# Designed miniproteins, single chains, continued (3), part 60

Each design is a single chain, and the fold is of that chain. pLDDT is the mean over its residues in the fold that is shown.

## One batch from the design tools (miniprotein)

Design m10079
Fold by ESMFold2-Fast:
Structure m10079 (fold): chain A 79 residues (1-79)
Amino acid sequence: SSLRKLLEEALEEAEKNGDELSKEMFTALLNEDYERAAELMLKLARETGGRVGAPTVEGMVEELKRLEELSKEADAALA
C-alpha cells in the first residue's frame, strides 16, 4: 500500500540520519505494533518539548488502530 511505502521510506531516512527513536517508531508502525509505536511517539513528543496532554498508552493504541481502519476503508473506497 502507499502508506506502507511511505513508512518504509521514512524508516530508511531515519536509519540514514542515525535517528534511533524515529527508526524504532516507524518499525513498530510497519509491524502494526501500535502499543510500541504509541510509547515511542509519546517519548519523542516529550524529548522535543511537546506536550501531548497526558494521554495514556492505551488511548494512543486505540486511536492508532482507528486511524489504520480508516486508512484501509479509504484505500477500499478508492479502489
Scores: mean pLDDT 68

Design m10080
Fold by ESMFold2-Fast:
Structure m10080 (fold): chain A 83 residues (1-83)
Amino acid sequence: MEDELAELTRKKAMELGASPEVAEKIGEAVRLAYKALEQGKLDEARETFELIDKAFEYVKQGKDEEALKLANEAIERARKALE
């Protein structure tokens, strides 16, 4: 399920104008956020999803660099939660 959700999110980001790199990073962040949620890391998962939502706002504004920074921060937070 996480891989399917990541792919759907990647496609949605691209539809909104994200570059392929930004879309891939947002998809990866979503995948890791759901893994954190499955492991009972509810607060960390919520924080990761908040960063993903902010990244989507920047995508809609055409601010790919800012979106990429937030997507990478989301990935890092989720990875740390899964350690």
Scores: mean pLDDT 84

Design m10081
Fold by ESMFold2-Fast:
Structure m10081 (fold): chain A 82 residues (1-82)
Amino acid sequence: GPGFERAEEYVERAREAAERAKEVGPGTALAAEISVGMALIGLGVGKVAGDGEFAAEMAERGARRAEEAAESKDPKEALALA
């Protein structure tokens, strides 16, 4: 359904942000990868619960955190966002 489709799109955005974060440095890369993991957990929990809206909301939060981490030049700030 539309919720799970949106959740998968958000997971993809989180993964793209994690790839960009690798070019910044290992601390930023780690923070972005933690956020990808959070998006994937949200999608997984939503699928088990049969709740596409929950899956989309949690994946969106993970994607936003991954994108914020990738934009951060401070590994400490990036890790605080994860």
Scores: mean pLDDT 80

Design m10082
Fold by ESMFold2-Fast:
Structure m10082 (fold): chain A 100 residues (1-100)
Amino acid sequence: SMEENIRRAFELLMEELRRRYPDAPEELLREAEKKAEELLRELAEDRALAEELKAALEDTLRNRASELNPSQLEQVRLNLAVVLALLGESEEEVEEALRR
């Protein structure tokens, strides 16, 4: 379901945010959660936009990875995994995106 896909994408984003910023203030984390929920819902409601984002992120990893530092590359992988989760792709495909 759309709600299940949003939940999977949200959990993935928040796990990574907490991992990267373990000392972030709770207020900042709550604001990030609110913005993430809003963005993920908009993307879930606009399949065409989500598919375009998927294509752009896949193109970046395939053709432009050498232009990115390690942190930027990890962010692109995370963004792709999140979009795949929103589109209802399998756990295997989402995990594979994180390793590209």
Scores: mean pLDDT 85

Design m10083
Fold by ESMFold2-Fast:
Structure m10083 (fold): chain A 86 residues (1-86)
Amino acid sequence: SALEEVREKAREAGVPEEEIERILRILQLISQARQAFEQGNVDAAKAYLDQALDLLAEMLGISQEELERLKEEARRALEEAARRAA
């Protein structure tokens, strides 16, 4: 799978295993958000993106305030995309 190829390449590049696992989890959550959005489930898409942003914030040391702003921006972007798809 594409995710397995990403894992192998990251390992070859010397990325720590714990960081590889976090990156793959973020990518899986983004994929789930996209699938939920395509099915018309905007609320589920928001929930998956919130989880992905939580993991990204942990990885990058993003503050709680910045994380909450990013979640709000993602929410507004999804709602705008849903309006344009209607």
Scores: mean pLDDT 82

Design m10084
Fold by ESMFold2-Fast:
Structure m10084 (fold): chain A 86 residues (1-86)
Amino acid sequence: MEEGRREAERLREEIAKRNASKADKDEIISGLKLIKRNSDPEEKEKIDKLIEEVEKADDETIAGMVPEVVALGLEVAARSFEEKLK
């Protein structure tokens, strides 16, 4: 549990550093796929749509989507941990 959270924090810092000079498309898609694995079926459908949008987006659009992707990842991770602790 704590290890997974620390890994997620490390990944966020790495993404933040790259986001200062632009995140790349493949990394965003990989992050979304990880979020999808821990999501509810309804959320998985939304994440699939978001992945498809990222694949079609230009670099400028992708940069604007990074905060939304990070927020979604944190929300899904928090819910997953809360459910496991019960």
Scores: mean pLDDT 64

Design m10085
Fold by ESMFold2-Fast:
Structure m10085 (fold): chain A 59 residues (1-59)
Amino acid sequence: SSPACEKAKKALDAAVQLALKNCPGCTVEDAQNAKCSNDCASSLVKTAKEAYEATCGPV
């Protein structure tokens, strides 16, 4: 993978981890798909996922 793709993946992982810290009841799958509430940083995950897909192609 390109360095840009690796950075985007790391940013997405960090956003997912932040969502899980804010909402312990949210699953990893739901956090990755931005299905947790907005209070759980779901908007940040959505943005990071879009950036990752734009940089690395669809996942």
Scores: mean pLDDT 75

Design m10086
Fold by ESMFold2-Fast:
Structure m10086 (fold): chain A 70 residues (1-70)
Amino acid sequence: SAEAERLRAELLRLAEEALARVPEEELAAALAPVEAESLAFAAASDDPAAAGVEALRRAVETLRALLAAA
């Protein structure tokens, strides 16, 4: 989907910036709740594609917040 592709591109850009500026442990700690929530939503969802898009959106928001705080 176009939305998933845009979110993946944004996530990749933000991840590259975060890897350069944020300690690995801090990055992992920030993303761990997002990963856990995404797995729980996927397991409970009748629409795995929609769950995947929400997971990407949450990861993008988390990385943006981390970078804004750095």
Scores: mean pLDDT 77

Design m10087
Fold by ESMFold2-Fast:
Structure m10087 (fold): chain A 70 residues (1-70)
Amino acid sequence: MTNTHTLPITVTEQGQTYKVTATFTDSNGAKSTVTKEFTATKAAGAIEEVTLTVDASGAARVVSVTVTAL
């Protein structure tokens, strides 16, 4: 099934592109990694909400999130 998660990312610089990598564990214990890039439109110090979608065999939960400035 499709699971949608919204992650709050703090902007360090307006206009900077970030790579968000999230690892999910599904109901069968399988891990899936989803990566999404976005460019911050808000000023430094603001929160950008980034929505990630993962396909899993059941409900998936977030295990880890890494945010990298590109």
Scores: mean pLDDT 76

Design m10088
Fold by ESMFold2-Fast:
Parts: C-alpha cells; structure tokens; sequence
Structure m10088 (fold): chain A 85 residues (1-85)
C-alpha cells in the first residue's frame, strides 16, 4: 500500500483506526500499516516508534502538517479525524 492512491491510503488508515477503537481489541500494527503511519507521521515531524495512536495525536499531526506546508498530509489527517469522529 505504500504506492497507493490518496483515497486508498485514507481507507486503509481509517480501517486500522476503526478496528483499534471500535473492535475493543488491540490491533498490532502490521509492517505495512506501520510504514504508512510512519510516513505520514514523519512528514509532520511527530513520529515516535511505539507511541499509541490517539485522536490528540492526529490533531497534533494536522497542526504540524499545516506548519510544514504538506497540504496532502494535512488533508489525509483531516479526513481521518473526521471519520474517526
């Protein structure tokens, strides 16, 4: 999924979050999911290996993406936040 379109990336990320929050079961990040998340988090400059994914983390990532000027990442994070809501 690294080379997937923006929509595919959004769907994949939202699906992982839904499983983690709605499934009541801890979801171990797959290598692919972790890589996708690390790419997004690295772009916004707030990556911490092993850090739990939370709504606050996404809000922070959105702010950082805006500051970095990564409009694509900002839009991805914004849509994920909206879906997770």
Amino acid sequence: MRDSSREETLRFFREQLRRATLGDEPVALSPETRTAFEVLATIVGDIARGRPISLESFKRALEMAREEGDEEVEEIVREVLKEWE
Scores: mean pLDDT 50

Design m10089
Fold by ESMFold2-Fast:
Structure m10089 (fold): chain A 61 residues (1-61)
Amino acid sequence: SLVAQAEAMLRNYLAANPNATEEEIEAAERVLAHYLAEKYGISVEEALKAVREARKKVLAE
């Protein structure tokens, strides 16, 4: 699913950047949203919603 893809990519980013700041994570989320929007043929806004759902699973837990 879109959210699962976003979760995998975000986890990979954080594994490579374990000391990333909140600002750096937000920047990475925007880049990921643009990539997913192009890949799935959806808006960046819809892709950002999926990335934010992925973030709840990766960063909050």
Scores: mean pLDDT 81

Design m10090
Fold by ESMFold2-Fast:
Structure m10090 (fold): chain A 56 residues (1-56)
Amino acid sequence: MSEEARRAGREAGEALRRAGFTPEQADKVGDYIAEHATPEEARRNAEALREAEGGS
C-alpha cells in the first residue's frame, strides 16, 4: 500500500462525507482505495472526487 493510495483513500472518504454519504460508506470506500488501488488508480479517484466537490 503506497502513501499515495492512503492519501487518496482519506481524501475520498472526506469528499464522500461532504457529498452526503454516511461515515460508514465513506470509510469503506476510503479503505478500499487505500488497500486495493494502484497509485495511478488512486490519483484518478482523487481527481474524480475533486471534480465532484467542485461541481457540488
Scores: mean pLDDT 69

Design m10091
Fold by ESMFold2-Fast:
Structure m10091 (fold): chain A 68 residues (1-68)
Amino acid sequence: SEEEREKLRERVEKLAEELKKKLLSLGVDSVSYKVLDPERVELTVKHNGRTTTYLLTLEELEEYLKLF
């Protein structure tokens, strides 16, 4: 339903923000993200002059947060 999609979007946004904050605390230069849909995030990380882009699902966001 639309309500379920809105809740998924909110959860994805929250997890992406938490991952961004954790990566910044670990010393990466910058982190930005873009929500492509309620279930996917494009995460761009800059570290030591290298730019890396990841396409992450909600499940992958939860798994990465468990590592920290």
Scores: mean pLDDT 81

Design m10092
Fold by ESMFold2-Fast:
Structure m10092 (fold): chain A 92 residues (1-92)
Amino acid sequence: MDSAFISQLNVYIESLEKDRERETDPARKEYMDQVIEGFKEARKMIKQLLAQGYSLEDAVKKVKDWLKQNKPPDIASVLISALSYIENVINA
């Protein structure tokens, strides 16, 4: 069963992919592609951690820490902020 968090993340990724299709600037498209791929990697890692028995809070925290260490600072900041926003929405 997909958690509420994964369902919201899927909607967010789909929205970004639609925005990317409308973008005409090559540099912005490249930036959006990096952000979209980062979200897909984060989603895969969160699902894997949840399958290993981690809580959603711990899984998301571990993935945010990984993104901060493994992604460029601008990409990491966008990904971490969006993941935090989704956590806040599902916990409201």
Scores: mean pLDDT 85

Design m10093
Fold by ESMFold2-Fast:
Structure m10093 (fold): chain A 94 residues (1-94)
Amino acid sequence: MEQAREFAEQAVAKAEEAIKKSPEEAKRESKQLADELIEQAEKSTPEQQRILAEGAAKALKIALEMKKENPEAAELVADELGRALNHILKLYMS
């Protein structure tokens, strides 16, 4: 549980930093983050998957809110986080 929470908190922080970067860098970093979230979720219990999904959802909300300041990078980050969230939710519900 503690590891899943730490990973989720780090994921939110990484997403916030990615949004501040160039679109190219934001896309690379958010894709890596999304892939890491999915990989971690595949190795997780349902309770850990819920924590990771909550983290991904929080990061996605932050990215969507940042569209007003950096729309291109924020949209790329939101797309990757949405992909990770959808995958984690499918695992949790299966």
Scores: mean pLDDT 84

Design m10094
Fold by ESMFold2-Fast:
Structure m10094 (fold): chain A 68 residues (1-68)
Amino acid sequence: MVEAEVPIFKGKKGGTVVKKEDLPYIAGVNEKGEVVMYPPGELIGTEKVKVITTDAEKLLGKKVSEKN
């Protein structure tokens, strides 16, 4: 798991994970504690987010840890 500090935009309630190529690296944590990408809209603020390796690849567009 990795921690990153990112701006959070809330376009729709809850936000959601979308293809990394659809949106820039805008991520946050939803009410369930899952890392999600928020569509551009209302800026809520910035927060430290926890990401697992697979989520970081999707959200940040690069690996956070290499195991090979």
Scores: mean pLDDT 46

Design m10095
Fold by ESMFold2-Fast:
Structure m10095 (fold): chain A 98 residues (1-98)
Amino acid sequence: EELREEAREALETLIERLKEFPSLEEQIKAAEEYFEGLIASTKNKKLQETLKRFKEALIEYLKNPTEEIREELVELLIEIKLLLAAEELKKKVEEIKK
């Protein structure tokens, strides 16, 4: 599926960016700070909860990279993309002044 392929590519890019930090501790800190910022930027409770789960799974993956955790991250990223698309549609509908 195209959406799954896009999610895999986005995840790989994210992991590569985090691995630019020289230590596991710094990689975890960067991931925590980035996702805490994203969580704070939205009022959508479902999106906040999904972002928190993604953050926790990503930190687990950085400590213990397994295919099972990687697939969990792909599934969570797909969910995040769908929630963001729904939120964007909501904002666009609110802009329709009739």
Scores: mean pLDDT 81

Design m10096
Fold by ESMFold2-Fast:
Structure m10096 (fold): chain A 89 residues (1-89)
Amino acid sequence: LEEKRKVLKNYVENAEEIFKKYAPDGKLDYEQFKVFATELLTALGEEPTEERIEFLFKLADKNNDGVIDYAEFKDLLTLLLEGYDPSSL
């Protein structure tokens, strides 16, 4: 838990640079988000399954418009830092 928090804190602190890396046009579609989410989940020591990626995309895309802007991206990372616990069993 503490190790995952440190990873997420680093992502939050570098969110703008990370967002620009994956979203050069200023928005993440689902395919661009899958690349990012795969790297994030791997960094957290989690299996990057399609189910987890879809879950994270839906968490970020609060308005269900099919794209993630920088504000939604940063909010997702902050939510993961503050309260994401993947214990589902």
Scores: mean pLDDT 76

Design m10097
Fold by ESMFold2-Fast:
Structure m10097 (fold): chain A 86 residues (1-86)
Amino acid sequence: SMEEYEEKARRKIRELVKRIREEHPGDEKVKEIEAEAEKQLAENEAKAPLSEEQKEDLFNQYVLSQFIKLGDKELTEELEKVAKEA
């Protein structure tokens, strides 16, 4: 079902974000990306209320998207694997 797919996607995104943190401990760029993500969440909450789950999902999606834009080939390949399972 779509709900099962969405839950699987959320879990995979959380795993990838956790991996980014584990592979880049104390990285200033990671901190900058996370700070910008929190800022964007605050701006979104000011416009429309968000659940805790929606906040976590949006934060993780933003962090992951920024690392992909920075040319992280490994993260791009991991997302391609998730897409192939859809």
Scores: mean pLDDT 72

Design m10098
Fold by ESMFold2-Fast:
Structure m10098 (fold): chain A 100 residues (1-100)
Amino acid sequence: MEAAKEHRKKKLEELKKEFIEKLGEPINTAEKVKELVARMLAEEDGVPVEEYLKMSTEELREYLIARGGEEATRAGAEFLEKVLKEIGASEEAIEEAKRI
């Protein structure tokens, strides 16, 4: 249970640092939030990122719930929202994180 959460936290922490260092690189769209989540899942599962990018937000949420449970999916979404707020992401990006 914890290994997957720790891996995602490490990836988000690395991305947070990278985006803070790249002042002005915007996570300013719902699409960019989906790309971020898709990349994290692709690395963890060892599959091409395109497999997740083709999913809608609703399909991605259902996949995450089926994979790790509703509680873990909500915790991941809350963590993503927190990171996005800290790096100054757009309201659209933050709302997309909440939908997952």
Scores: mean pLDDT 69

Design m10099
Fold by ESMFold2-Fast:
Structure m10099 (fold): chain A 92 residues (1-92)
Amino acid sequence: MKDREAAIYFTAGNILDAGADFLEKTDPAAAREAYRQAAELYVKAGELDEESGDFKNAAIAYKHAADAYRRAGDTSNAEVMEKKAKELEKKA
């Protein structure tokens, strides 16, 4: 049940991330907001995978969240997500 929900959030994050890449040249402010929203969706996917014991997919989701936060200019949250991903990789 949670794995299906995680996949939906991860896919939604991918769509916003791709949309943000497209917006970077025309509306950098909208692109940064889209990256932030993508990061939040990836975090939700990671949390759901972590709760279900899917540490491999949780680590992947947190890595995507870290990259999206960094592109949004949120270095602090990016570093937190990178650390979570690294810790979960050791459990996978």
Scores: mean pLDDT 85

Design m10100
Fold by ESMFold2-Fast:
Structure m10100 (fold): chain A 81 residues (1-81)
Amino acid sequence: EPLFVYPNPLRRGETSLPFTVPPGTKRVEVRDEEGNLAEGLSVEFDPERQLVRVTAGPDAPVGRYYVLADGRKLAEVIVEE
């Protein structure tokens, strides 16, 4: 089951707490409910520590998003104002 990214919800302009990805993950991305790349969200991935942070930009659309590790759903991000 997907984990939640915290804080939940994540406010515009905020960066999430770090969360772990599976060992050997090569790519992390954020997609919306329709599977499109999330506009206004950015991801920072540290492969040495297997840690990810997600930032919602100030103009990020409110809604539900998913963090994918190598194309597999890992976590859910809910963005609010």
Scores: mean pLDDT 81

Design m10101
Fold by ESMFold2-Fast:
Structure m10101 (fold): chain A 79 residues (1-79)
Amino acid sequence: LTKAEIDQLKQILQQELLKQGVSQSTVSSLVTDATLLFIENYLKNGGTAEDIAKSWKISVATAEKVVKAFKQALNQFQQ
């Protein structure tokens, strides 16, 4: 991922998490360069929204929306 793609992913994930009711402070702690690279690698190796929900202490429904938004953004960057 380029810096521009990471910055765009941060914006997308931040907006989705805030929309789902996650606090700004929690979003700031979760939406980092290291976390985004971890999620990309985790999903590439068959990781699930349920695992992300458990790790981030958010609902599975919220994690599913975050994963969907992340995958959509990654597909857009690969075109």
Scores: mean pLDDT 75

Design m10102
Fold by ESMFold2-Fast:
Structure m10102 (fold): chain A 73 residues (1-73)
Amino acid sequence: MEVKERLVALLRAGKAEEALALLEENEEKMSVEELIELAEEAVLIYHAEDATEAQREAATAVALRIAKIIQEK
């Protein structure tokens, strides 16, 4: 399973801690394009009609971390 697909699955499960850990492990291996695509998926999850608080927290945390990673590249 691709890292991006696994991260999206963790976001949909509302697992912020696990998603952040997986992102940190793989951030150097991910392209800016892949990081942008992941951030877009996080935004979609956040704005879903039936999004849980845990899903919104996970999406926010991951999107903010991605923004910092891209700024450092």
Scores: mean pLDDT 82

Design m10103
Fold by ESMFold2-Fast:
Structure m10103 (fold): chain A 62 residues (1-62)
Amino acid sequence: AALSVGVENGKYVVRGREGDKVLEEVADTKEGAIEAVRKLAEELPALAPLVEKAEKFLKALP
């Protein structure tokens, strides 16, 4: 499983993958991006171990 978080065109983009299933969420705020990470982990349980690291990364962004 893979989880990626980035900024594209001034928006936070969260992408999660488990096997052939790929989900993407876009958020305008850090809080929205953290919620998107949690939502993706609910849909793709294999991402659960990556959630804490992704949330810490988002909170550390300026």
Scores: mean pLDDT 81

Design m10104
Fold by ESMFold2-Fast:
Structure m10104 (fold): chain A 79 residues (1-79)
Amino acid sequence: SVEELIKEGAKAYRDGDYEKAIELFEKVAGQDPSAAIRAAELAELLGDRERAIKFYRRMIEVGTPAQREAARRRLEELE
């Protein structure tokens, strides 16, 4: 389930397995904009700018108006 993958991603992050955390959030980023935000923020923390941009763009497609605005503002800073 989406909630199961998000929990697994959060656990991977706590365990220091950042690559696994991003992969798990990415799997549900299309269904849950919160997962897209988590993946984007994690990618930024790891210095993976291109991956962060990809997730913020996905966020713009599936997010609420407030989430889309936040993602657009962040993309302006990264691009």
Scores: mean pLDDT 81

Design m10105
Fold by ESMFold2-Fast:
Structure m10105 (fold): chain A 93 residues (1-93)
Amino acid sequence: EEVKEEVKRLIDELAELANQVAKESDFDTEVEISLLLIQLAIAKNDLEKGDVESAIETLLRAARQFADLAKSLGLTDVAKRAEEIAQRAEELL
């Protein structure tokens, strides 16, 4: 797989996890997740424009922020998956 396809897959995986958490969340958590989804949309747009490095950097930050949010909510499995996405993104730099 090309690096671009892998980055796109990781963005889509993180967005899906964030949307799943948002469905059962309070208003404040939904706002934080909405901001993360905006960051992921920016990363996807950068990827479409060929700025793969910027897309990876944004994805990495978003994944780490989401992992911290998931930990604060006691969602250990979600946090672990977000950390795995962050690690895979870092390996693509």
Scores: mean pLDDT 85

Design m10106
Fold by ESMFold2-Fast:
Structure m10106 (fold): chain A 76 residues (1-76)
Amino acid sequence: APSERELLDEIIQIIRDLIEGKISREEAIKRLTAIANDPAASPKLKELARTMIELMKDESLSAEEVARLAVEKVEA
């Protein structure tokens, strides 16, 4: 099973790929959904992934804004 650190690094890579235009928002949501459903993911990491998915539904938010707002909300 992937470690917590490996899953976090995967979330960071998904956001980077989205910012760089390498993947679509639909693809990013699919990958984040897999992490949110991974039994190796902590409750906090699952909350981060689910928060990013919800924010990505708002077309007015950039990929960078989604990442920033999701981290801020989970760290609060």
Scores: mean pLDDT 82

Design m10107
Fold by ESMFold2-Fast:
Structure m10107 (fold): chain A 63 residues (1-63)
Amino acid sequence: SPQQKEKLQFQLTLYTAIAGATEFVAERMLANPNGNPELIAQNQKERDELQQLIDELRKQIQQ
């Protein structure tokens, strides 16, 4: 339905903005020579999960 497509587009916009914020955090973590490897790994996992959600939303919008 048109309403479902609008909801998916809104979610895509929101998650894309969140992805930008998580990338900014990642850049700061990687720039720290004393960075915690577990926190870096957690941030990467969260970014990967968010990218999967974005990809799923894009696929649903295309249908």
Scores: mean pLDDT 83

Design m10108
Fold by ESMFold2-Fast:
Structure m10108 (fold): chain A 74 residues (1-74)
Amino acid sequence: SSREELIRKNGEAMLELAEENPEVPEEVVKKLREALESGDIEKLAEAMEEALNVLARENPEVLDELIDRLGEIQ
């Protein structure tokens, strides 16, 4: 897969997990959704990096699940 397709798939997986987990801050969900809807891969990568930092601090269990899912996408 292309780099852009992998970033998009990873972003989609991250948004799905964030939406499934009510303890994840709503702002994280909104930023990821907006970045995905924009179609801008660079903005999506930036939103994903910000989301990873928030998840590591606030929702480490969700981060662990995300890492597991992303390992299967590669």
Scores: mean pLDDT 78

Design m10109
Fold by ESMFold2-Fast:
Structure m10109 (fold): chain A 63 residues (1-63)
Amino acid sequence: SSMVEELVKKAVEAAKQLYEAGFSPEQILQMVELSVKDLPEEVKKKVIEAVKKVLEELTRKAA
């Protein structure tokens, strides 16, 4: 896999761990955005969209 694919995977796993730890989806998204702020815009968008999708799935399971 490319480095971008590995970064997306790690961000998704981190988001899942933070959600299990009791952080809100909004807090998790802010932390992810800060973590990737210095990366190219294309990479930032890919990581942020993947995390958003995972948080949506996790919140639907909790309902």
Scores: mean pLDDT 82

Design m10110
Fold by ESMFold2-Fast:
Structure m10110 (fold): chain A 92 residues (1-92)
Amino acid sequence: TTELKITLSDDTVVELPEGVSSVSWTTTVSVNGKPVLVLSGSARQGEHVSLSASATVKVKAGDVITVSTHAVLETEDGVREFSNVQSVTVQA
């Protein structure tokens, strides 16, 4: 068993596509399907975002770390939603 420090950080000036007024997002890190860290943010065009969250979790070889992001964009034509999920298996 190894202790792993997981850090989620956003430090950027937000550039949104034409017609998008704002974005909000939630990123969740899970180990074997159990949430261990959540970072949520929101921004408008040109806004500087500086957010971070960290957690220490015990993992072992074969554990699956999943990062899931859900984003909601406000546009002139209505609300649009996006989701992305990435997973990595802890190696020995």
Scores: mean pLDDT 81

Design m10111
Fold by ESMFold2-Fast:
Structure m10111 (fold): chain A 102 residues (1-102)
Amino acid sequence: MEERVDELIAALTDPDPEVRVQAILELSKVPVEFLDKVIPALEKALTDPHPEVQAAAGFALATRALRDPRLIPVLEKALTSPHPVVQNAASAALAAIRRREA
């Protein structure tokens, strides 16, 4: 699994945005013990020039944050993104987390 995680992180720098989207979706399924490697990679993907890659990264972080509070600071930082799709994903995820914790 660790080698596979490293391969998926490397795929995030692929020139093909479709390859980057697939890598993000696979990274979203990675076990919690690898999150320290995955979180920085997904956070970088939020600044990708392609909206579909940004949306995939935002979705992956948002859905994972519902199960892991370590991603809350990443979502809070994403609220300052210049990209509306990233801001909206982060806002929705934080609202869902607050409803569960309150």
Scores: mean pLDDT 77

Design m10112
Fold by ESMFold2-Fast:
Structure m10112 (fold): chain A 79 residues (1-79)
Amino acid sequence: NEEVEKFIEEMKKKMKDAGEKLAQGLVDGPGLVAQAMADYKKIVDEAKAKLSDEVAKQIGNYGAGLAGEAAVRLLKEAA
């Protein structure tokens, strides 16, 4: 289903953006961390409501992985 594929792709893009903001917040300040965490929760909640709990967990894990990689990259560049 093209609509479901498009929605999942959109959620992945939002997760990548939230992960980059979270990583930047670890270097630049706590306010950006709070905003990124709120965005992350919103994305997971939306996926959970529109798809399923199992798919929402997969999207959440994907986002957590991206946030971790982005954080390591930015901290490494800042060092």
Scores: mean pLDDT 69

Design m10113
Fold by ESMFold2-Fast:
Structure m10113 (fold): chain A 92 residues (1-92)
Amino acid sequence: SARVEELRRQLREEVLLAVAHQISAVGYVIDGDLKGAIEHYELAIEHLRKAAAILDELAALGDSDAPAQRDALLKQIKLLEKKIKELKEKLK
């Protein structure tokens, strides 16, 4: 299905963008720029949320692996949200 192929392309794009922003955030933490780190972790979460929504569509189209992959991404989002909260407390 052309729709399934396009969703898989978009899923790859969103996951790669989320990884890129997480790498940038780690770099900002190393440099002591906690504000820059927070901004990049927030961008990573936005891309992970888009990826999770694409996985929900793939699951509805019969991808049996998609629900477990979506649940793993939602767990990663929660861990990143906790990390952002901890970094924001350090800025107070």
Scores: mean pLDDT 92

